# Designs tried in a protein design run: designed miniproteins, single chains, continued (3). Part 64

Each design is a single chain, and the fold is of that chain. pLDDT is the mean over its residues in the fold that is shown.

## One batch from the design tools (miniprotein)

Design m10343
Fold by ESMFold2-Fast:
Structure m10343 (fold): chain A 56 residues (1-56)
Amino acid sequence: MVESTVKVVVDAAIRNGVPIEQAVEATETSLRHLGASEEEIKKAVEKVRKELEKAE
C-alpha cells in the first residue's frame, strides 16, 4: 500500500513537473486517507523526497 502510493506520487510529480514540497504534501494526504500510521507516512515522505531529488 505505502510503496504503491509512493510510486504513484513520484511518477505523477515527474510527469507534471510538481515541486518536491507539493509531492510530499500529496503523499501525506493520500496515506492519511488510507489509514497509514505516522511512522509509515514519515518513511513514505522521506522516500518521495529522495526519489524526486534524484530526478532533478
Scores: mean pLDDT 78

Design m10344
Fold by ESMFold2-Fast:
Structure m10344 (fold): chain A 101 residues (1-101)
Amino acid sequence: SMETEIELMMKLMFIKYAAEQLIAELEKERAENPNLPEGRLQILETMQAIVKAAKERKWEETIKLLGEAAELAKAEPSIPEIVTELLEELRDELEKLVAEL
């Protein structure tokens, strides 16, 4: 439906924006600390991939990358649990919207 398409587009924009904010923060941290934990660097690379997939409207790839990012965040002790929860919520909401297309 048109409403589902609008919700999907809004969710894409929010995912892209959220990933860009995390990238900016991690890039700033990397510039201030070149010995950033490997888990944080992997999250940075995954966030960059999410922004690209979301821009290209690759829904299945975006869902997969959000799941991978959540697992990386869960494995990294320096990342707050709220980040993992938000990534999982964004993945689940995107999966539900795509299933309704």
Scores: mean pLDDT 84

Design m10345
Fold by ESMFold2-Fast:
Structure m10345 (fold): chain A 62 residues (1-62)
Amino acid sequence: MLTEEEVFERTIYNAFLEAGLSEEEARKRAKKYVEEFVKNRDDVQKQAEILNKLWEEIEKLK
């Protein structure tokens, strides 16, 4: 049903919701991170940096 990209976006969205963001803000941030990750799919190091930044942001919101 969902593509891998859609599953990833939904996972990030839920993580931001659990961290206390509104549905609108969580969706906006999830979309941004997924787009950055997909844009850098041929750069493993850059993808790792994006994921690290994502999880640091979520941790700061807790």
Scores: mean pLDDT 79

Design m10346
Fold by ESMFold2-Fast:
Structure m10346 (fold): chain A 97 residues (1-97)
Amino acid sequence: SELIQQAILEVLEALEYAKAALDKEKNPEARELLQKAIEYLEKAIEALQAGDVEKAIEYVEQALEYLKKAKPLSSQPELVEEAIEHVEEALELLKSI
């Protein structure tokens, strides 16, 4: 599916921004939340590669929750916001399948 491939690219972009935020993050609570978001984004990619759209949606929604919790605590709010925007785009694409 072209939509699944586009969703994978959006999740990969979100993962890159989340990892960049984590690399520069000094707040330990924000680091823990970013690590959880990264874990769920990686699980979402695995689910999408397996063709499990419903499971991917669950993992993407979990990642979004952790990113939204991380943003107000983060020393890197712009990078976290970029990750959020890519996650929201992935979710919109996946829900259209």
Scores: mean pLDDT 91

Design m10347
Fold by ESMFold2-Fast:
Structure m10347 (fold): chain A 88 residues (1-88)
Amino acid sequence: SNTSQSFLARGSGLARQGRLDEAIRHFQRSIDLDPNNSQSWMQLGRVLAQQGRLDQAIRWFQQSIQLDPNNQQARQNLQQVLQQLGRT
């Protein structure tokens, strides 16, 4: 299925395999289909953080939290990246 959730699931699988650029494309497609999907923004941020693209990761974790303030994973990931940059 070509739903936001199916692209999110496939992207997450690719990220676990270390296929980060492919994961990013799937998360971007998930966001294109549903820009209000907080989990897609969070997972995109996570993969960008793994690539060392920390400022971009911060922006997307903040977007995820804005869409869903109860997304604890996005909050935890944001805190970790901010600590790594010394911005906490």
Scores: mean pLDDT 88

Design m10348
Fold by ESMFold2-Fast:
Structure m10348 (fold): chain A 71 residues (1-71)
Amino acid sequence: SMEEEARRLIEQAKKLLEEAKKSKDPFVQEVNLGVALLIAAVVRRLYPEFREEADKLMEEANKLIEEIKKK
């Protein structure tokens, strides 16, 4: 179902975000955060019922990107 597909994508984005948080390698952090943002943006556009969850993931990923750039 479309709901199960959206949930799978959100779960993948969450895992990538957590991997980025645990990594000390800036390259690995950037790649994982970039892919997580792309997945969340797609879910936000295609699955309205998951928009709030996608928005929260995008906000968290953007905060981490800013933290990486500041250092």
Scores: mean pLDDT 84

Design m10349
Fold by ESMFold2-Fast:
Structure m10349 (fold): chain A 81 residues (1-81)
Amino acid sequence: MSPAELAELIRRAAEDARALGEELVAAAPAERQAEVRALVERAVALAREAARAAEAGDLERARALVAEATAAFLEAVEVAR
């Protein structure tokens, strides 16, 4: 997999996460919607930074940012309960 192919895959995953995140916010209790939205926005932003790092060939930074994005999204899922 080339850096450009990895960057495209990560960008696609970020867009999918954004769409799922909007559904997650809508399903969350009203008192938690703002926190869930903030966590989803953080996850998407980190994933987009990971794509830029991957495109630049910085695969270690891309990996670290993907891990942070995944953690933020899982936290959003937990808060939405």
Scores: mean pLDDT 86

Design m10350
Fold by ESMFold2-Fast:
Structure m10350 (fold): chain A 56 residues (1-56)
Amino acid sequence: SEVREVRDRFGMSQEFLARALGVSRQTVSNWESGRTTPTPEQRRALDRMRHQLDNQ
């Protein structure tokens, strides 16, 4: 999962990422397991975080 890869790269917990994106930990867990897909808005936020972190 792309979400899991971002978390692993920076040692972030599911709770930390959830808080940063304004969602529940369960939502992040569901994304990583493939139960649900991030909305376009949530995907954009994830992409921004990844881009900002990867561009350093």
Scores: mean pLDDT 76

Design m10351
Fold by ESMFold2-Fast:
Structure m10351 (fold): chain A 57 residues (1-57)
Amino acid sequence: LSPEERERRKEEVKTFYRMALAAGVPEAVARRAAIRYGESLGLSREEAEEAVDEAKA
């Protein structure tokens, strides 16, 4: 993935996490699901975790 594609995939992870919370998914479950979604998009676990942490700020 290019740096630009990685940033877009991180934004997709943030959106997924926020939508899961809005749908009533518990925070811990939403976090795990968003991280796995990020990994499925080709992000590392660390990159996906960073995206979720940024979404919380």
Scores: mean pLDDT 82

Design m10352
Fold by ESMFold2-Fast:
Structure m10352 (fold): chain A 94 residues (1-94)
Amino acid sequence: MEKERKEAEKKIEELKKKIETEKVLDFTPVELIEILKNSEDPKEKEEAAIQLGALGKDIPESVRDEAIKLLKELLSDEDPRVRAAAELALKELE
């Protein structure tokens, strides 16, 4: 978990820099929430959690509570990278 947590932190920080520079992500917050609800692919779940974490408090209030709920569910995911990404994303959203 420690290595996975550090990688998630690095990915979130890099995405924050990209968002500041380009003002865009590959997915909208709604699309990221749909990925978390529907995907069983650990890589897709990790990437969606990282992107939600990078958006942080910039996520619209209308979808933030749902994102937080889904990220809390990912804390019990079988993949340690998904769990680490969810933990770091929750810190950014809360």
Scores: mean pLDDT 77

Design m10353
Fold by ESMFold2-Fast:
Structure m10353 (fold): chain A 59 residues (1-59)
Amino acid sequence: REKRQLLIVAATNLILEKGRPLSEEEIKALAEKYGIPLSTAREAARIATAVAEANPELL
């Protein structure tokens, strides 16, 4: 649960840094880094993308 929240924060920061949604390879790298299943990491990346889109001034 806690690691999922950390992955969402990390994914949001990467999206803001790159100015684009994360690639499949970037999602896999985050999943490995935080020890989270890829399916959970994909869902976390979707949440992170939605958060970034809600703050378009930061893109």
Scores: mean pLDDT 75

Design m10354
Fold by ESMFold2-Fast:
Structure m10354 (fold): chain A 57 residues (1-57)
Amino acid sequence: MTPEELVEFLEKIAKETGLTFNQLVAAVAPVLGSRPVEEVTLEEVKKAIDEYLEKNK
């Protein structure tokens, strides 16, 4: 996906879940840090968010 699509997706998830955009960015940062956003899938982003939430609660 494009960087713009990632930002829009995270903002949408923040609105739907009540989490802050910054928390979602922190959750996906490890996945993005080693490769460009275009190589990352929505499934990987969702998995990273789920793992982040489980680790914190």
Scores: mean pLDDT 75

Design m10355
Fold by ESMFold2-Fast:
Structure m10355 (fold): chain A 80 residues (1-80)
Amino acid sequence: MEELREKGEKLFEEAVEKIKEGKYVEAAKLLAEAAKLYEEAGDIKSATVLKSTLGLFSAERYFEGDEEASKAAKEELKKV
C-alpha cells in the first residue's frame, strides 16, 4: 500500500500547484484522486481530510463565483 500512498501525496502536491495557477477544475480532480488513493492505501485519516478539503473547496469556489470549479469539486467528491 506504500505505492498508493506515495501516488496520493504526489497528486496532492500537483493539486496545490494547480490551485496556485488558478486551474481549479484540474485541482479538484487531483484532490479527489489523491483522496481515493489514500483510502485504497488504508490511510482513512488522510482520505477524510482531503474529502473535507474538497467539500470546502467546492463551497469556497461557489462563493467566489467560480461555478464551474465548484460543480467540478462537488462531482469529483461524489466519486470518492
Scores: mean pLDDT 82

Design m10356
Fold by ESMFold2-Fast:
Order: structure tokens, then C-alpha cells, then sequence
Structure m10356 (fold): chain A 91 residues (1-91)
């Protein structure tokens, strides 16, 4: 379940950027899984939760958590969820 999803995302990150270490890819995958869980807890449907999780991982990779907050708010995400996603992307 969660560990299997994280592993699949870590492999996807390494395929996209072979320069990423295993630890970096695993960290980004964990961020995406945690972001999806937060979005689902906030009442977003699974498709939207996965899209938001992918954006969270992308902005974590780029080290731009404040931009993620702004983008999430523009997408109609509640402020509390947008802030939690930005905090997650900062880790």
C-alpha cells in the first residue's frame, strides 16, 4: 500500500533524473505519499489528491515550497492544506 506507492514513485524519480540518489528519490516519494494522504484527509477526491501530491513532489525537488503554496491556493485548495503541503515540501 503506502510503502509500495512510495517505492513506485521513487523509481519514477530516478528514471526521470538518474543523478538523484536513492535517499533523495525515497525522500521525494515519501513527500508525495504524505501529500496525497493530507489531501484525502482534507476531503479531496483521489484523482485531485494524486495530482496535488505530484505537484508537491515537483516543488520539493525544485526547493520552491512558497511557490507551491501560491499554486495550491490558485487551484482552490484550502489555506490550511496549502500551508501543510508547503511545510512538507520544505523537508
Amino acid sequence: AVREAARARAEAYRRHDPALTDAEAERLAEIEVRAAELALEAGLDPERALALASLTGLYALQRRPEELREVALEMGVPEELAERLAELARE
Scores: mean pLDDT 78

Design m10357
Fold by ESMFold2-Fast:
Structure m10357 (fold): chain A 118 residues (1-118)
Amino acid sequence: EEKELEEKAKKGDAKAWYDLGIIYYSKGDYEKAIEYFKKAAELDKSLEGLAKTNIARAYIKQGDYEKAKKYAEEGAKSKDLLFQARAYKNLAIVYEKLGDYEKAEEYFEKAQKLHKEV
């Protein structure tokens, strides 16, 4: 499974890089997950929003809330409402971890509102 994805990724399959990112995230290897999501975004701009929301999630798992916030804010600028909603959810989690419960609530409400539109 992993070897087949690695072969496809090396041949320029952006979705294979993205899938490797998901696999390594599931293993708790957040550093490799971030690298692979970045590769997916570089190769296919249509995956950029999805990759950035997952990079933010991986930084949350590492406790790097400053980098998580940066990638989530970039995802929030997406024209895709689903990726925008996911980015708002990531921002809500970041603000909750930073102790800013007012901003966390604001972003959870924004995410919930968008979920009714998608």
Scores: mean pLDDT 85

Design m10358
Fold by ESMFold2-Fast:
Structure m10358 (fold): chain A 67 residues (1-67)
Amino acid sequence: SLSAKVVAAALDIVAYHLEGKRDEAVKFARETAEELGASPETIERIEQAVRDGNLAEAVRLLAEAAS
């Protein structure tokens, strides 16, 4: 299961994306991944997934970083 922090972050990323705020979604996902202690490589993968509109992959990588 995803942690409460990852679930909250996923909802915010989706909200930014639906508002057309792609750069805000990318920035928020990066900041959240950094807070979770993700490696630089994982942060880059999360950022790219959000840029590509692959929100499911971004959330999966955030959940892995939180475990």
Scores: mean pLDDT 85

Design m10359
Fold by ESMFold2-Fast:
Structure m10359 (fold): chain A 76 residues (1-76)
Amino acid sequence: MEEFVELVRKAIEAINKGDIESAKEYLEKAKELAKDFPRAVELLERAIEAVNKGDLETAIKLAEEAGVQAVIESAA
């Protein structure tokens, strides 16, 4: 879980810096680590789509939600 949480944090930091390429790379890596958590994967896919559309505020919100959701699903 530490690796996943760090990737989500790095993705949000990259979005805040306008580093869209790094943000997408971190989100894709987080999605691969969260593959067994379908709701977290869905939120990460939507975050990547928001980044691609330039909706950075929505991308940050979705990435944060994915981080919380993965913790919940990993505890179930």
Scores: mean pLDDT 81

Design m10360
Fold by ESMFold2-Fast:
Structure m10360 (fold): chain A 70 residues (1-70)
Amino acid sequence: SEKQKQALEAYNKGNTLFRQRKYEEAIEAYTQAIALDPSFAKAYYNRGLAYEALGKLEEALADYEQALKL
């Protein structure tokens, strides 16, 4: 679907930002991917990694648990 395509584009943008160590911007991009596809397990997992890189361990754990449930 169009929303799934847009979710993937936002996810890929997040991955690019993550590789550049732009973790706050990566979180924003992953959040857009999740808003477009709430079942997108990989977007939750990668947002968790970005939260962990920023020391936001509670938010990271919540995202990892959500990825595991999907």
Scores: mean pLDDT 93

Design m10361
Fold by ESMFold2-Fast:
Structure m10361 (fold): chain A 79 residues (1-79)
Amino acid sequence: MEALEKMEKELEELKKRAKELEEKLSEEEKEKVKKLLKEAEEALRKMGGATSLEEVEENGKKFEEALEELKKLLEKVEK
């Protein structure tokens, strides 16, 4: 449970960062951000409902991948 709460907080911080950078995002970048945020949210939801450690690990990996891509995109825009 604690791990999921930490992941949710990380996602919330990235959502705030994306809002701050909204004016600097292109249409394509805004679409990517929206897609990555949805992927991360879905992964968190699936982890919360998981009945096995394997499911938690698989969705945790998907969450981290989406989060990493989002961080890279936002860092590129910040330049």
Scores: mean pLDDT 78

Design m10362
Fold by ESMFold2-Fast:
Structure m10362 (fold): chain A 65 residues (1-65)
Amino acid sequence: DIDRGLLEGLAAMVGSVLGVRLEVRFEGGKVIVVAEERTPEAERGMELVLKAAENAGFEGVFEYE
């Protein structure tokens, strides 16, 4: 999927700016946004990536490591 690389790049950029570790995983039509710790910064970053995923036509979910 062409949006896959864009979402991975967005997660890396947002994680770098907010000082959190974010990863995206893809499972069919779903995007799983993963954060290492449950912090307000991680929640903000996850929300930004999920909104981008929804705009690209994916179903998004949060997951914590």
Scores: mean pLDDT 77

Design m10363
Fold by ESMFold2-Fast:
Structure m10363 (fold): chain A 72 residues (1-72)
Amino acid sequence: GSMLHQKMLEAIGEILRAIGDIIDAELELREAEERGDEEAIEEARRRIEEAKRRLEEAKERLRELEEEFEEE
């Protein structure tokens, strides 16, 4: 089987994990805002930004792999 297919599945897995991390961090942000916990708000915002960065990196990797598949 093509190693490309395995790499695509791995990239999809990374996308799903990053989405999960964003959801968790968004929920933490909402709870922190409800409590008025400024430190927890800042921590949740940092987690959201990091997870968004990972999501964009994984999406870009998947896009490059899809282009490689189409070029073969």
Scores: mean pLDDT 84

Design m10364
Fold by ESMFold2-Fast:
Structure m10364 (fold): chain A 64 residues (1-64)
Amino acid sequence: GPLLEEALEKAIETAKEIGKKAKEALGPDAKVEIKVEGTTVTVTVSNETETLTYTVDANYFLLR
């Protein structure tokens, strides 16, 4: 429904910001992957030596 879609949109935007900051830390050659599974948004930022993983739960943004 619209509330879940808005919550997912906010979670994805938060995930993009996290990924951007992590990429700046790991260097320009780092790859950013964003995966959406149900209400869970996972950001993986990796280079040849390090992998950083962050999870954002869309339920945090959902009105209850």
Scores: mean pLDDT 81

Design m10365
Fold by ESMFold2-Fast:
Structure m10365 (fold): chain A 84 residues (1-84)
Amino acid sequence: MANVTPEQREADRKGAEEALNYAKKKLEEFVKDPSKEREATISYVAAALVAAGLDALGDTEFAKRLMDELHKYVKEAEKKLKER
């Protein structure tokens, strides 16, 4: 496993949370505008890959929580899209 300092782990977690929030924003935009599917998909995949990277670096519990939140945002977007 890579040598990760506490400061690096904190920075990685912050970046992961920013990626999650960006994916949430893009999913909300996609719900309002179907033409935004590309941005939503790329943002979702990017956030999922960041979570996978954190898991690989040993931050398993944080990565699982991040993925759970990401899945919630995807399910909410799917629900709202069905309401169209």
Scores: mean pLDDT 82

Design m10366
Fold by ESMFold2-Fast:
Structure m10366 (fold): chain A 97 residues (1-97)
Amino acid sequence: KIEEYEKRLKENPNDARSYIELGKAYLEKGDYEKAVEYFEKAVKLDPSNPLAYRMLAEAYEKLGDKEKAEEYRKKADQVSNGIPLEEIEEFYEELKK
């Protein structure tokens, strides 16, 4: 799937969804540094997306950067306007269809 999303980004470098999917793929692969890079790009393209901030926090937690993980969890909470992150994650997962 990584190669598929890399292809999509070559055609449309502003596709925030493809950056999130690449970040998730690298997170599953254990390449936490690349996961952070892709989630950072997703956040820059859509700073109102709480899922991207939550995924960044998870990737930083895996890297052992507790300060960055805490920072991005707080940003996700602020962007979600008090909506539980689990409900927001479910909403964005539905958008894949």
Scores: mean pLDDT 75

Design m10367
Fold by ESMFold2-Fast:
Structure m10367 (fold): chain A 72 residues (1-72)
Amino acid sequence: MLKEKIKQAALEAGFSEEQAEKLAEETAEQAKAQGLTDPEEIASLAGQLAYQAGASKEQAVKIASLTYERLS
């Protein structure tokens, strides 16, 4: 469920299916490794990883916001 919610947020923000899947997988793996369960922390991580993957700051912020909405 977590991975699918992040993937849908990334797709809605304009990521390709491949970019969204990679972001969702990486975010879910890092969140689990760090013990993150708070929607705000997971959303922030998703945005940070999106930016590192080449998203614009605006797109990364949209991904974080949409991820938070889907996790809340």
Scores: mean pLDDT 85

Design m10368
Fold by ESMFold2-Fast:
Structure m10368 (fold): chain A 70 residues (1-70)
Amino acid sequence: MIEEIKELRKEAVKLGEGEKVEEVLREALEELEKRKEELEKMPLEEQKKVAEKKAEEIKERLKKIIEEAK
């Protein structure tokens, strides 16, 4: 998952959309930081599911940026 996001980020940067990718990643990090207290109180299995869901959302947003840049 993380490796796929790295590859998508590199592709978007090559297309000149690096700033949009950084914005997506920044927004995702800020959202997770706001939920940090809540997430730390969750069972580890549930924390993993939240992280996987967020990674999928980031991946889809990056794919959209790449497709729109083509």
Scores: mean pLDDT 78

Design m10369
Fold by ESMFold2-Fast:
Structure m10369 (fold): chain A 57 residues (1-57)
Amino acid sequence: GVIEEVAKKDLGASREELEELARAVREGDWERVREIAKRLGITVQQAVSLGRALLRE
């Protein structure tokens, strides 16, 4: 989706990393969300928002 393509371009995220983030947000795995946020260079709040947006596509 559009959000996935923008995240790949702006953050250098792989499809696999974005799928992992969406899954972690869906499952409430906040420790995993924190680790992915650190890897992507974004805040935990930004990672939660991105994961929720990906789940709505």
Scores: mean pLDDT 81

Design m10370
Fold by ESMFold2-Fast:
Structure m10370 (fold): chain A 64 residues (1-64)
Amino acid sequence: MKTPEEIYEEILELLRAEGREGAAASVKRFYDYLKETYSEEEVKEILERMYKTIRNYLAARRAA
């Protein structure tokens, strides 16, 4: 299973591949906040949910 850093990097790559630089910057800020506020386990769970949400959003957008 991936580390929080690995999941974070995959989210950034996914967003940058779609030209979503603003969203990528927001995710970086949110990740910094999560690391300060939550445990590593909680951060990982939140990032995994975020990755799935972004992936599903992009898939739905492509299908439309």
Scores: mean pLDDT 79

Design m10371
Fold by ESMFold2-Fast:
Structure m10371 (fold): chain A 83 residues (1-83)
Amino acid sequence: MEAEEAEKLAEEAIRKAMEAIKIGTGKSLHLAIAAALQAMGALFLAELSKKTGDKSLAEEALKDAKIALELAEEALRLAKEEG
């Protein structure tokens, strides 16, 4: 279920990154964009894993989704400090 976990984490990362973009005014915006791009990559890998059955793609998607979520959480933290 790594692909499904990756999708859930990536969707949460995109949600938090979007919130950071809505309220941020400075450095948080660049980090939010980076988080969103990382999360999108994780979603593509998760879908590819489901199509091919390749577990290594699912594992990479999960790693990328976790990184995206950490970036998105930091972006949201910074955005709240900015405004």
Scores: mean pLDDT 84

Design m10372
Fold by ESMFold2-Fast:
Structure m10372 (fold): chain A 103 residues (1-103)
Amino acid sequence: NLLEELEKLAEEAIKAIEAGDLERFKEILEEMKKHANPAAIEELERAERLAEKAQTADPEMAARLREGAKAEVARALAYTIGALKGSDEIAARKFAELMEKLS
């Protein structure tokens, strides 16, 4: 099931960012991009930039940047699922669901 595989990739990306493993995080984002629409790709690229900034930030700011990266991964997944189902309403609903599940 492609949707289950995409959700699993997003969960793995969040685990990688929580572990501070930027290389693994980037690897997973590249895999997610293979299935992503342009809007989702932009969010994944934003997630990558936030994760990179977290590496040189003070601990408090790094934590906030990592939370931002997680939110962008969730938004990218929601956009990808919405595009696959042809519905902005489904995308919005899925984003809300994922923010609850992946937080």
Scores: mean pLDDT 82

Design m10373
Fold by ESMFold2-Fast:
Structure m10373 (fold): chain A 55 residues (1-55)
Amino acid sequence: SHAEIDRLLAELVRAIDRRDEAAVAAVLQKAGETLSPEEYARLRAFVETLRAEAA
């Protein structure tokens, strides 16, 4: 679980840094299918923070 979260987070950070919205959407979709609701909520909050900082 932790390894999966770390992998998804790394992919997400790379996608956001590259401003690749399609890649961000694909990673979030996979996260929603794989992670618990709590883990998914944390990942989404992190993504929103990173996007705000990148904008």
Scores: mean pLDDT 78

Design m10374
Fold by ESMFold2-Fast:
Structure m10374 (fold): chain A 53 residues (1-53)
Amino acid sequence: LSLAEQAKKNGDRSLIDQLRRTSVRNLLRRQNPDLLEKIEKLIEEALKNGLKD
């Protein structure tokens, strides 16, 4: 979650976009689905609150 938290804090859209990539999400889903769900929530929140353009 540190990557998603850091992306939200810094407003790093490129990192958010990378986390949203299918390959990264598939890797995370295979290794830790609970973490993926939490990251998806953080990305959704970040996009809704200030990273959505």
Scores: mean pLDDT 65

Design m10375
Fold by ESMFold2-Fast:
Structure m10375 (fold): chain A 61 residues (1-61)
Amino acid sequence: KNKEEVQKLADEAIELAKYMGLDKAVEEIKKLKEESLKNNTSPEEFAKKIGKILEEALKKS
């Protein structure tokens, strides 16, 4: 189900961001997870948004 896939992707991305010390990315992904689950966002769109959050966080270090 889309909701289950979004939850799995969000949790994996949060763990990765925590491991890398990207505290702002962790908070942004948590907010995106809550919003996406309420709006029934597709896993594909969710993954794209996570990718952008992580990319921007990595550029700022």
Scores: mean pLDDT 80

Design m10376
Fold by ESMFold2-Fast:
Structure m10376 (fold): chain A 74 residues (1-74)
Amino acid sequence: MRTIRVDLEGEAESVEEARKLAEQAAIDTLKRHGARLTALGVWEKADGSVVAVALGETPEGDRVIVRVTVKPKP
């Protein structure tokens, strides 16, 4: 059993766009690793950044953790 961790960063023009991008990137990355989504959390930070964390499991029993941080554009 392995744990695979993936950290991604991006930028968006609005908090709403950031939430959509972070969630989609986390889910797409999980699928790219062949993992089934088991949990998803999306949070706004005080600075307007959005963090999405997706947890998944592969058919082999490996855990995949994807963290996406999307920052607001200046």
Scores: mean pLDDT 83

Design m10377
Fold by ESMFold2-Fast:
Structure m10377 (fold): chain A 81 residues (1-81)
Amino acid sequence: AEEDLKKGREAYQKGKYEEAIEHFKRAAEKGNADAANNLGQVLMLLGRYEEAEEYFKKALELNPDNKTAKANLNAVKRRMA
């Protein structure tokens, strides 16, 4: 989980968004709330708002106190309305 989170961040910094998605998705599937939130942010950057919403919801299911994921969920819902 930590290794996938780290590799996802490194891929994102290099502009390799599909590689970042794959790494964050693996970490999120293992229960990492930060990875689910980071995946949602990458998807939102790519205009994939419906998928981004699902991963921000997953981040909040894994950690209900994640203020960043809550703010991001509100932001993506406004763009879909």
Scores: mean pLDDT 85

Design m10378
Fold by ESMFold2-Fast:
Structure m10378 (fold): chain A 80 residues (1-80)
Amino acid sequence: SEEERIRALVERLRKQADELIEKTNKAISEGNKKEAIRNVIDLQALATIALILAHFYPELREEADRLVAKANEVEKKVKK
């Protein structure tokens, strides 16, 4: 069903974002600025894709907004 597809999409977005956040935090802790920047770019791209998808699937809006907030928090850490 469409509802099941939307739930699966939300779960995939959440999992991928969490993996990128963990990779970024690890890169920061290891002093690997290049890897941290790369993962932040990927996280920002994922957040942008989630916002675009939320235009077509309003059920994604809450997760998309969460992703944007998390991406901005992580980017702020890397810029320090």
Scores: mean pLDDT 84

Design m10379
Fold by ESMFold2-Fast:
Structure m10379 (fold): chain A 69 residues (1-69)
Amino acid sequence: SEALERVERNGKEFRELLLELLEKYKRGELTEEEIRKILEEIFGKKFSKEEVREIIAKLEREQKELEAL
């Protein structure tokens, strides 16, 4: 997906920020919609609700894989 490609292209710094957003989301401190708005501000591009869900799902999968190792 385009959203995942942008995350990977922008490198390590944005991955660290996205992991922080995921942790806040998991704690109920941020909603999916608030994450979407933050991503739009950071990347200067509109994200669909579906693209945001894909980013969250990818980050959750990567985090779980690291925890399982």
Scores: mean pLDDT 72

